# Designs tried in a protein design run: designed miniproteins, single chains, continued (2). Part 109

Each design is a single chain, and the fold is of that chain. pLDDT is the mean over its residues in the fold that is shown.

## One batch from the design tools (miniprotein)

Design m7790
Fold by ESMFold2-Fast:
Structure m7790 (fold): chain A 80 residues (1-80)
Amino acid sequence: SEDGKFIEKLKKKLEEAEKRYKELPNPPESLKQDIKNVKELIKELEEAYKEGKVTVTQLSATALQLIGTEVEIELAERRQ
């Protein structure tokens, strides 16, 4: 399914973001919380998908939160 493929792409991007985060020497505490929040959103998205309740709005909102977190990591990398 297209939704399932999209969720798998988000999971892979999150794994890459977590690897980059772990390489930061002094990450801001807010970034740690943002990664945790994205993990929770993806988990909720997987549960919604399993129940056949996933919406385009939910997929989009989760993707945007991940993009924001990826930008925060890039900015943190530039400051370290």
Scores: mean pLDDT 86

Design m7791
Fold by ESMFold2-Fast:
Structure m7791 (fold): chain A 70 residues (1-70)
Amino acid sequence: DKIAEAEKIVEEEKEALIAAGVPRELAERLGELALEGARLLIDGTLTPEERARLQAELERLGREAEAQIA
C-alpha cells in the first residue's frame, strides 16, 4: 500500500521535527503538504504546476520551522 507507506514516513518525519522543537501545528502542516505531493505522485496526477506550488509551500514552511528552532 503506497499511501500507507507514505503516511508512515510522513508521521515519522513529523515526530522528528516536533522532537527538534518545531511546533506540532507547523510539523503537521509540513506533513500534510508532503503527503498531498505523495498522493498526487502515486496517482500519476502531479503536474509541473502542482509540483511547483507544493515545492514553494514546503520551502516557505521549512523556513518557518527553522526560525522556530533558532
Scores: mean pLDDT 80

Design m7792
Fold by ESMFold2-Fast:
Structure m7792 (fold): chain A 120 residues (1-120)
Amino acid sequence: MEIAEAIIEEERRIKEYLDEILEEAKKNNAPEEVIELIERMKEKEEEGIKELEKMKKENKPFSEIAEKAIKTYKEIKELAEETLKLVEEKAPDDTNLQQKIQGLIDTLEIQIETIEKLLK
């Protein structure tokens, strides 16, 4: 797989994981603020994917594609950390939702580190 395509495919997998987190939050009647934050993360990922697909089609350098992916992941990670804190405060018994959000944060951190290593 081309490296740029691999990044785009991973972003699509993160979007699918965000869909699963959103379904879990809705199923467990999570606070509206939590649902809104998850929807914002999903929108950022959808916009990120579209931008990366455009950059790939325009034959942008890998460094620019990687920098855009890292920026998107960092923005989603910040929202995910805010979401986790809010769930811990307002829904402390929802351990499944907390675990899914923590899994997202861990995945985003691994992806950022992986792409940063490819830029070196």
Scores: mean pLDDT 87

Design m7793
Fold by ESMFold2-Fast:
Structure m7793 (fold): chain A 87 residues (1-87)
Amino acid sequence: SMEEVLEEIRRVLEESGIPEEVREEVVKAVGNMLQTIANNPSLSEAGRETLIRATLHDIREYLLSKGVPEERVERAVRRIGELLRRF
């Protein structure tokens, strides 16, 4: 379910050392993307991948703008991308 995916995202953010105060904005961004996919069941695999890449780029830029160290951001973004591509 979407809620199970979002809980796994929260776990990934915590394990990647992302500060608690910025985690919910990342979870919201992922949730919005998943809702967009759910509202368009005819979305192609290419269209889905484009949306995932755009969302991961926005998350990366957001976390870097908040002063999160690049190593932690890259770890979180990589793990989130792996999760999203498995669903």
Scores: mean pLDDT 89

Design m7794
Fold by ESMFold2-Fast:
Structure m7794 (fold): chain A 74 residues (1-74)
Amino acid sequence: EKERELAIKSVAARINYVAAQILGRDEAAELFKKASELYDQAAEAYRNGDVETAEKLEKEADKLFDEGNAIMDA
């Protein structure tokens, strides 16, 4: 169920955003915040039947989420 998957990813990004904020990792926090917003937009696109837009937004969100994690691991 794709909407649920995207919702879970959005929540995970928000959790990472809060963690990054607490740790003072501002650049990572911005990336996680953006990823969460894009996952929310992807879920909305899926709900509206726009699968292509949803997949594009999810891919972009995944990239930002990975970048945020890379900064946190540095």
Scores: mean pLDDT 87

Design m7795
Fold by ESMFold2-Fast:
Structure m7795 (fold): chain A 99 residues (1-99)
Amino acid sequence: MPLSQADIDEGIDLLRRGVLKVSLDNIVKKPPSEITQQQGIDASDGLLQLSQILKQQGKTDESQQLEQLSQQMLQATNDGDKVTFKQIAQQSSDLLSQI
């Protein structure tokens, strides 16, 4: 099988991880008053999308961790718990640095 398809898939994954990490780092740096509910929804969706990509690549453990963090972030966003939301954003950013 040609390696070119794997290289393309890896490139897309790296770009998505980079964009999401920048978004999460910006959330962590902002005061709670400047964090919008939409930013929480968008970040949780980004984590879920990356989870599905990693699952397709056979990275099952990383996929499961991102899916769990996505669900926790969405719940904190819906609850208006900006302190928990920032904590989950920090954990998600740290995880993205390790994978």
Scores: mean pLDDT 77

Design m7796
Fold by ESMFold2-Fast:
Structure m7796 (fold): chain A 93 residues (1-93)
Amino acid sequence: MEEAEEVLRRVMVEELRRKGAPEELIERVRNEATVDVFREVLREIGMSDEEINELLIRVTSRVYEETVLKRDLEEGKLSEEEVERMKKIKKEL
């Protein structure tokens, strides 16, 4: 299973390519795979704050499912505190 940071980077790059973002902006996200940089790039390609927030919720959900949730469910280690932390991240994104 990929590390959460690598999955986040991959998912963000895939979404930008799907939206037809310039390769220069895609490379920026690839080099600095943070939510803040991703938001800036999405604004530069003309997305609204509402569209950006909905996309970030979807991206974060996918990363969580492919990394933390799947692993922790398989190991029986998923805690209510981890679920609450991820819900807070989804609200911030």
Scores: mean pLDDT 71

Design m7797
Fold by ESMFold2-Fast:
Structure m7797 (fold): chain A 55 residues (1-55)
Amino acid sequence: SLERLKKVVELRNEMVEHADDLEKTREIARKIVEIDPRFAGGVERWLAELEREKA
């Protein structure tokens, strides 16, 4: 589980770095949720906020 947590952290950092590219951030977010569904709510909220700021 530590290995999965490390992977999620890496993907989250990548998602933040690509916040300008909504398509890419959505793709990365989907991968995070597939690795650990417990992060679905947090990721969804962050994406909704990002979409609102860009739309």
Scores: mean pLDDT 75

Design m7798
Fold by ESMFold2-Fast:
Structure m7798 (fold): chain A 81 residues (1-81)
Amino acid sequence: VVFDPEKDIRVKITAVAATEEQREWIRDELFNIVDTAEVIKEEGNHLTLEFVVKSRETADAITELIGKMAEEVKAEELPLP
């Protein structure tokens, strides 16, 4: 499979979770779902992750899943790497 830089979506997620265990759970779940997942920053209660997916539908589904696991989730589309 070749990446389509015009169609593939790079997403940045910032999740807020009060406990270290909850942040670890969020990270591990994302790594199980998407192979391109990276931890960008972990600071206090904030966990920032980036990934690349093939569709907005997939990006939305992942964001919704993380939102169920976190106190707050924010998702932002970024320029492709």
Scores: mean pLDDT 77

Design m7799
Fold by ESMFold2-Fast:
Structure m7799 (fold): chain A 69 residues (1-69)
Amino acid sequence: GMEALKKGIEHLENGDKAEARGDYRAALDHYLEAIKYFEEAYKNGIPGAKELRDLARERLARVAEREQA
């Protein structure tokens, strides 16, 4: 429910902070957790959860590419 959405947002924000400081491994971990929570929120019918999940997936793809470089 709403708890999953809130935890997803917390992980997304922590991922953004990690990415900003160049900690791509920490950003990767946080974005993966955000995706899981947003997916749970989406399955529970929470409005906006699908869009947040898609955003977290885009962020994950970006940092995964940088981690490999």
Scores: mean pLDDT 85

Design m7800
Fold by ESMFold2-Fast:
Structure m7800 (fold): chain A 83 residues (1-83)
Amino acid sequence: EKKKVEIFAEAVHGLAESLRDIDPEAAKLADEYGKKIREAKSFEEAWEIVRELGKELDKFNSTTVANLFTAAVLRAIGDLLDL
């Protein structure tokens, strides 16, 4: 459980780092959501927070932001499958 939550938190932290030089506001949002994910009590709660981050990032209307978010989610899913 904690390890699955940590995988999502690490993926979103990596997303925030990738966004810092591209869109600082999107990076700040990803960092805030990464902190929320780390506080999640279950995998389901962490996944809900990730989905909400996706909706918020969609408001930026940026293909680069969307692509980086998708890459982060796919990386997290890959890491989960290796558990």
Scores: mean pLDDT 83

Design m7801
Fold by ESMFold2-Fast:
Structure m7801 (fold): chain A 64 residues (1-64)
Amino acid sequence: HMEILDEVAKEVAAEVRAEEAANPLTFSSPQERVDYNQERGPEIVKRANELIKKKEDELEKLKA
C-alpha cells in the first residue's frame, strides 16, 4: 500500500515537471502563480487518486 502511494507521488511529480517543461508558464505577478497552484491542486489530487486506484486494481489482479 505505502509503495503504491510513493510510486504515484513520483509519477505525478514527473508528469507535472514534464508538462511544465513542454509548456513553460509565464506569470505577470506572484499572485498569478498562487492562483494557478490553487486551481491546479485539486486536479493533481484527483489524478493521484485515480492512479492509486488503478495500481491497486492491477495489484489485486496479479494476486488472483
Scores: mean pLDDT 71

Design m7802
Fold by ESMFold2-Fast:
Structure m7802 (fold): chain A 87 residues (1-87)
Amino acid sequence: SKKEEIKKILDEIQKAVEEAFDPDSPLYQAFKKGFEELKELIDKSEDFEEVVQRAIDLLNYLKEVSKDPELQKKIDEAIKRLKEIAK
């Protein structure tokens, strides 16, 4: 299902964030909350385009604040996959 695919992409990026950021970082805590809220929206929403756009927006923000090239590459890949789901 499209919901399962979006959640899988978000889980993969959340794991990458956990590896790249200090767990006590306020930035890490903000992104963790953002991922949790987005996953809840996926379960409750019937609008996949809105869910995908919110996911892309969160990931673009993560990419902007991240200085880790490996995490940035994973984010770019995730955004590409999300855009394919929205088609």
Scores: mean pLDDT 80

Design m7803
Fold by ESMFold2-Fast:
Structure m7803 (fold): chain A 87 residues (1-87)
Amino acid sequence: SSVDQLVQQFRSSAGVVTAGRDKYDNGVPMTDDEVRNSGQGIRTMGDTVRQLVQMGDDSVQRFRQVVDTFDQRVRDMVMRWLRSVQR
């Protein structure tokens, strides 16, 4: 239940971040609000990974199965965060 809630929060934030990145990569100007929302999304994703690690290995294993369904850019971010919080 709590893992599913964190996964949904992560999915929502990842969607905002990838949408903003797609605009940037395609040369579409981003508003100040879109830039702030992308930054907040990255922070929320990182905090969610940290919380899942604190919940234990079973929670991380469930999250890893979900991560395999994400955009490669998101997967790369998750792998870096997991390395940083798991030492």
Scores: mean pLDDT 83

Design m7804
Fold by ESMFold2-Fast:
Structure m7804 (fold): chain A 61 residues (1-61)
Amino acid sequence: MPSEESIETLKAILEEEIARGRKSSLAALINLARQEADYLKDIDPKTAEKIEEVVKEAEAL
């Protein structure tokens, strides 16, 4: 269930995985983040946009 707190937690997890350079778990988290962002774009587009930015950084690895 995408709450603002859940989205902030997901973002923090993605940023930690980026810092660790772990591609396998990072790919799974990117997929989850994209699904959360897609869901949120209709109800909280700003939070969705922030998640999309984190996903772009993660995909660059």
Scores: mean pLDDT 70

Design m7805
Fold by ESMFold2-Fast:
Structure m7805 (fold): chain A 72 residues (1-72)
Amino acid sequence: MKITVDLVDEDGVRHRLEFESPEEAYEAAEKEPNPALAAVLRSGAVQAERFGEDIELRGSVPAQAAAGRAAG
């Protein structure tokens, strides 16, 4: 199972990461100094572990990870 991450942080820095297992994504999350990015990595690992499928995470950090967007 492959986890692909393609996220942009508050500074406009693009984070592109690929993991071959949920365990690798969990380890990356533990080492990640950005708590919002770490939370997204953990979420991706949980999804890959539960569904047994390849997971692709895209968007912006921390805006997507922090609160979810209230759409009117």
Scores: mean pLDDT 71

Design m7806
Fold by ESMFold2-Fast:
Structure m7806 (fold): chain A 96 residues (1-96)
Amino acid sequence: MKRFELETLASMALMALSIAIKMAEKDGLLEVAAELRKLADELAEAADRGDAEGAAEALERAAELLEKAAPQMSDPEAMLRLAETLRRLAEQVREL
């Protein structure tokens, strides 16, 4: 059960990261988009291995990156909401 829960939470987080990546690319923040892609890959690999701690760490690092990038975005509020979603998912992953 915990493995399926981790995979579900990771899938939700990857969807949020996909939205954040597209927003960063649209606003010309290509380095931010590239770092988010690396974190998405780390999250996917951690979930595949059943590594809840690694998945949570990738989510927390992604949230911090979104929070730092938000002031440079055309829609900073949407980016901060995505960061909050990733932090909440990280907490849920740590409880697995």
Scores: mean pLDDT 87

Design m7807
Fold by ESMFold2-Fast:
Structure m7807 (fold): chain A 86 residues (1-86)
Amino acid sequence: SAEEALERELAEILGEAVEKVLRYIRALKAGVPAEEVPSIEELKEALRALEEAIARLRELGADEEEIALLEKLKAEVKKLLAELEK
């Protein structure tokens, strides 16, 4: 889908930690076992990368749909981090 294609492209740009976290989120949404569960540190790294990307895109006046997609991914990562950091 277009959403999956955009998520894949973002993972390639934002790095391996984001790719791993996105893979895990997709597995959860599909109701299938995740191939690999991200660590707390990988979730924190992905969150940092997403926050930096959002800030940069806002400075550049990027498409609001692109920014909204990153904000949505950031919210999902924050939710996972809150659940796993206990």
Scores: mean pLDDT 75

Design m7808
Fold by ESMFold2-Fast:
Structure m7808 (fold): chain A 55 residues (1-55)
Amino acid sequence: SKVGESIKKLTEAIKLGERDPLKGAELLREIGEESIGSSVRTQAYGESDALLESV
């Protein structure tokens, strides 16, 4: 499903953020913009903001 694909991308972006917070945050923003589910979008934006706050 498209929702399942978005969740998988979200997980990979979070892992990327552990190595490179700026790139992880950017990818999470993209996932949020592309997401069709509000919960995935909200989590993606929240995780992105948290990574940016940490740098």
Scores: mean pLDDT 77

Design m7809
Fold by ESMFold2-Fast:
Structure m7809 (fold): chain A 72 residues (1-72)
Amino acid sequence: SHMQKKLEEFRKEKEKELEKMSDDQLLAEIASLLGEAVAQKYKHASRGVLRKLVLNTLVGKKIIELNKEALG
């Protein structure tokens, strides 16, 4: 579907962006998206875990936005 293609393209683009980020940048993104308490919980997590958390959060937000567009 058109929405599925948009979501796949968004995921691939965000994966590339997140691969360029440091641990500190990923933790700052987590704090912005999920709050400081969540960022503190993950402060010793591997970069791979931090990247997955940010990616999954951004994809979840994108799904909500695409669903709003489909209903409007």
Scores: mean pLDDT 85

Design m7810
Fold by ESMFold2-Fast:
Order: C-alpha cells, then sequence, then structure tokens
Structure m7810 (fold): chain A 76 residues (1-76)
C-alpha cells in the first residue's frame, strides 16, 4: 500500500506536522464556508462546493495514512 510505505518513511515529528497541517486546512475550510454563508456569497459557496470532493478525498487519504501508521506501530 502506498499509504503503508509513506507511514513507514515518516518520523513522529513529520506525522504530527501533517496532522497539524490537515487540522489547519480543515479549520480554514470551515471558516471560509461560514463566512460565505454569513455574507450570502454565492460565488464563494459555488467555489467551495466545487472544491468539496478534493477536500473529502484528502481527508480519506489522511485517514488511510493514520490507519497504516497504527498498523505498523502495532507490528513493532
Amino acid sequence: SPFEELAKSLSDEELQALKDEYAEAQKEWQRLLEEAKRNNDQEMLAELAAGQPLFDGREKDFQKLLEARAKIEAEE
């Protein structure tokens, strides 16, 4: 699995940095969505909706990476 190979190559610090980066990206996405809703910004809402599948894909891939890391740590 490419996620298993990546999980083996990452240090704890690098994995934590990826977790922090993902958390910040999720927080920024939510902030933009809430701002667009408050302002009735139809253009921004359409842009965010178009980007949603890519964001959901990143979340799914990140979960696979975390599962691969947990599996490797359980095997050590």
Scores: mean pLDDT 77

Design m7811
Fold by ESMFold2-Fast:
Structure m7811 (fold): chain A 90 residues (1-90)
Amino acid sequence: ELKKKAEEAKKQAEELRKKAGELAKKNPKGALLLAEIHGLEQESKEAAEKLRAENAEEAKIAEELKKLFDEADKKTTEAERLEKLAEELA
C-alpha cells in the first residue's frame, strides 16, 4: 500500500524536522556553527575542519542537526516518489 507508506514517510520527515528545530532552538550556537561550517566547506575544507576542532561540543550538535535535516530530506523525497507511484498505479 504505497499511499500509506508515503504518509508514514511524510510523518517521519515532519518528526525529524521538528527534532532539528527543537535542537537548534536549544543550541543556537550549534545551529550557527552548522551554517558557518557549510559556508567554509564551499571555500576550504581545512578551515571547516579547524572550526569543528575548536568548537568540539557545538560541532557535535551541528553534526546531529545535519543528520536530522539530511534524513528528513530523504524521507520527503521517498514520500514524494511513493505518492507519484500510487497516483500512477491508481
Scores: mean pLDDT 79

Design m7812
Fold by ESMFold2-Fast:
Structure m7812 (fold): chain A 133 residues (1-133)
Amino acid sequence: SPAPVRILVVDDNGGDIKYMIDVLEELRAEGEPIEVYSAMTEEEALYLVETHRPDIVLVDARGSNIDGVALIRKIKELRPDAIIIAFGGSTADPAVRQALLDAGAARVLPKPAPAEEIRAAIREAIAEARARR
């Protein structure tokens, strides 16, 4: 079996974390070996990036307690090869979306995003992470 892809979920909302974990559990049930970690704060996220070296990081960029742009820059500094998907890039503010991309996000998805769009983005990131091994 292929080595598991390590995915970190960062969101200051426990319900949103649970939703994302449920999406990842569906992908795991479909045959994708995935290890999942979650963080509700920037400090927890950076600790998990250093200790578990995730391949993919899913970041809520609009949490009141998390500066998504600053966090993405710090993650890319610690782990340049991490594939970051940012959620909550505002369609009403293209400057916020561009700042997330400039910080190092590979993709920016709206929040809320359709479940199939989230699954597609994660599948693409898993394929890219595997190609880098």
Scores: mean pLDDT 84

Design m7813
Fold by ESMFold2-Fast:
Structure m7813 (fold): chain A 70 residues (1-70)
Amino acid sequence: MPEVVKLVARKEISELLREAGLSEEEIEKIIEIVLQKDVPITREDIIEAAKEAGLSEEEIEKIRKLLESL
């Protein structure tokens, strides 16, 4: 069920990005970009979405390290 998978992914990604110290607005923008991708959503899709959302290199590195822990 693609909609359920996307809802779960949205929740997990939101929690990860909050842990990285992102604002709710930044998180929402990244999620919108990520959810344009087909499942499965990869770590690279999340990093690419963060870059497109205009995050700093420092913030992107924090996200990358958190994703590597998964």
Scores: mean pLDDT 72

Design m7814
Fold by ESMFold2-Fast:
Structure m7814 (fold): chain A 115 residues (1-115)
Amino acid sequence: MEPLLRFRLPREALGGVEVELSADGTLKMTVRDARTGREVEFTIPAELLDPEKMREAILAALDRLHQEGLITPEEYEELKRLVEEEQTSPASVLAYLLHKGRFEAAEALAAFFNE
């Protein structure tokens, strides 16, 4: 079946962020890094479309990545700041990780939202 809605995020410069809204109300995101050609896909359930719940979920995911050693303390502090100060989307966090070559962290972040 064709997606209900598909669009590109206008501020993503690294290769592309594609967002698809499914008929069942889930939001599917695909983030691609232009330099590496790698893609990461994740699904956002409808309850996480609330900005406060989304922020909490991203911060919890970043805490997990830091605890597992998948990102550096410096990367953790920068990403946490971006999420808290600029309301950064999960797609922007994935693009940052892919651009930095943190492929395991990007895949772990996507898996966090797919669970």
Scores: mean pLDDT 67

Design m7815
Fold by ESMFold2-Fast:
Structure m7815 (fold): chain A 83 residues (1-83)
Amino acid sequence: LDKKVEEFLNMDIDDQRKEIDKLESENTEENRQILIRVAVILSSEVLKTSPMPELRRLTELAKQGDVKAAVEAIRLILDYEEK
C-alpha cells in the first residue's frame, strides 16, 4: 500500500489523473485505500498553505471511508496545481 501511494505521489499531474481513473474503475479494496490515503496526504500539504473549505470537507469525508470524496479531493488538488 505505502509503496503504491509513494509511486502515485511521484507521478506527474497527467499521469496522476489517468491513475485515479484506473484505480476508481478497478474498485478493489486496496485501490479504495490508496485513493483515500493519497487524498489525505495531498490535502494535508495544500491545506497548510491555502484555506480551501471545500477540500477540507472532502478530506474529512475521505477519512471516514468515502472513496468518492477522496477522488473528488484529489481532482480538486490537481486542478488547483494546474492553475
Scores: mean pLDDT 80

Design m7816
Fold by ESMFold2-Fast:
Structure m7816 (fold): chain A 72 residues (1-72)
Amino acid sequence: SKTDQEIQEAIEQLKTDKETLSEKAFEISVKSVIRFYGNIGNLKAAEHIYNEVKKFYSSPALDKLMLEIKKK
C-alpha cells in the first residue's frame, strides 16, 4: 500500500540519518517518526520502524517511547 511505501522510505531515511547526523539529532529523528505513526493510530507502523531501527541502534529513550505508545 502507499502507507507501506512511506514506512519503508522513512526507514531508509533513518538509516541515512544514522550515517550523517549526530547521535542526538538521529535519536530526535527516530523519536519524531515513531511518535508520528503512534499519534495517527498506526501502531503497527510505529512498532515496525522501532524494530528496524533496533537492528542498528539501541536506546533506552526509544524503548520507553515504544512502551508509552503501546499503552495508548
Scores: mean pLDDT 84

Design m7817
Fold by ESMFold2-Fast:
Structure m7817 (fold): chain A 107 residues (1-107)
Amino acid sequence: STPEELAERRERLRERMREAGLSPSLIRLLEAIHRGEERVRLRLGGREVELEAVRLGSTMEEFAEAIRRAAEEAGDEETVEDAEIIRREPDSEEAYEAARRILERLG
């Protein structure tokens, strides 16, 4: 993709995260990790997994489902459990802590 397309997609994602009620700190963490990149490399269950950034979704629930699926395929039960916490109560304090744990595993 062109740099302009990446910047536009990042801005749309940021706007949707704000509309979904994500905390400013979580939005900042997600932006720092993904930086508008098309693909993100993750370490899940000791394996390197490559995901398209757009597949991480535009809502907390979509993000959690994408990560849960990738973690399940990688055999990372801890990340699956963290993703399920987010899916159950996306705007809870527990969900934000689970998301932070997932982001720490991203590097």
Scores: mean pLDDT 65

Design m7818
Fold by ESMFold2-Fast:
Structure m7818 (fold): chain A 85 residues (1-85)
Amino acid sequence: SLVSALQEAAAIAEQLGQLALADHFEKAAEIVESLPEIPEELIEAVEERVQEARELLEEGKKEEALQALREAGDLVDEYLQQQVG
């Protein structure tokens, strides 16, 4: 689920020392949980980026892992911005 992917993204961000990014993902997960419908394409795209970040972190590629997390965050932020309008 998107909520689970965002919670995992927060955990990876915390491991990278990116506490503000981790907090951002936790807040995004709370907002997403309140929404009635989430596009499957968004869920899949975020899950793929979070999985990529995990794999990059395991390889010691911290900057690349952080970039993948930021891309996942941007996808969620763009979607949430559309829901507020």
Scores: mean pLDDT 85

Design m7819
Fold by ESMFold2-Fast:
Structure m7819 (fold): chain A 100 residues (1-100)
Amino acid sequence: SAMREALLAEARRHLAEARRHAEEARKYVDQGDIEKAKELLLRAVGHLGRAARALRELGDEELAQFTEDAAKRAYTLGGEDARAGVEALLEALERAERAL
């Protein structure tokens, strides 16, 4: 259906935005700019949350819950270790993209 296709496109768009921000955050971690890395990680987490919402509307509760939990984990880890937060987020993105 057109509505299902629109929700799939929305979920994919937010996963792509989360990946873009997470990859940029990794570059800033490598440069030692932890403040900017954390800012980008928070933006990536926000997009992952929006992807989870779209997945829930699609009826994929399992993938939505996984994506939401991954966003929370990356946020918590990133508060203490920006690199750990970024790596956790990128790993979760690979799994979500494979399942979609």
Scores: mean pLDDT 90

Design m7820
Fold by ESMFold2-Fast:
Structure m7820 (fold): chain A 72 residues (1-72)
Amino acid sequence: MSADELINQSKQLNDQAVGLLLESDRLTAQADASTDPSVSQQLRQQSDDLRRQAFDLGNQSADLYSQAVKKS
């Protein structure tokens, strides 16, 4: 894989991670607005799952970028 390909994949993963964090924040806001404790709990759990996925993608993005820089 070329350095440019690694940088492009890193950017795509980072964009996905940012998207998941924004969705996580939206679900948390919906949970806070909900008057149903069961709905609130489900939304918070979904939010937590998205946050974990976002951090994993962010770590993968950082690793690919580091590899690209070292290869260049």
Scores: mean pLDDT 85

Design m7821
Fold by ESMFold2-Fast:
Structure m7821 (fold): chain A 77 residues (1-77)
Amino acid sequence: MTAEQKAKELHEKETGGKYGLHFVEPADPSAAPLWTAFFTGDSIVVNRLALFDPAAEELSEEALAALKALIEQAKAA
């Protein structure tokens, strides 16, 4: 299971899929293979997630903590 799959699974588990989660590739193809994930509301970006590699085998502890913190912010808004 990839870090992207784990991030999506965590999002669905914690929010029931109420918030859109988007993964945005680096604008420069030569940039580091780290993606920015965003929650969206009404087709706009409401929050930014931590940078992480979605193809990695595991979510880093830093990425996991940032995802959980952002989910709590989204639930409070």
Scores: mean pLDDT 58

Design m7822
Fold by ESMFold2-Fast:
Structure m7822 (fold): chain A 96 residues (1-96)
Amino acid sequence: LEERVTRALEEIIESLREQAKEYPEMSSVLNEAIRALREILESDLSALQKARLAQATLTTVIMTAREMGKEELVERLQRDLERLTALEREIEAERR
């Protein structure tokens, strides 16, 4: 599971880099999210803590994207959020 969380964060960071190029008006928010996700990825936090913090980071970006009317970006970010939520549930299930 730790390796799967790491892979998900790496893939999400790559996706956000491409979105920052496509949505220059959101580049500051997206680049701050990329920075936050990289700090989470490179930290000594547990896979569960990494999944939770990454979800919080993406939720903030989704809120901003919605306020700016970027519906396609919201849909892409929601899919990434759902992936992290599924990983969190799987980690919690293994703790029992």
Scores: mean pLDDT 86

Design m7823
Fold by ESMFold2-Fast:
Structure m7823 (fold): chain A 97 residues (1-97)
Amino acid sequence: LNEEGRRVLELEVRASLLIMRATVLVKYSEDEEIKKKAEEIKKRLAEISNELGRILDKMLATGKPLSEEEKELVRKAEEEIERLEKELKELEKKEKE
């Protein structure tokens, strides 16, 4: 993988780790609001992970660099992962309170 491919892979790994953390809240929280919000975060992270996986598969299959459209998708995915991680941290904080 070139540097761009490594960045896409790193984002996919980040999304996967956040999905695991959200799954813990969905499974073990006694707060229905926390469960619902964690499930929404998990669902969106899964969608992002699937999109990043398709981009990564194309890069590996073709050896071609990211298109400008794909670069924008990756940028938006990174921003959304950061937002969802922040939301998840707030839910984890509320669960421990």
Scores: mean pLDDT 86

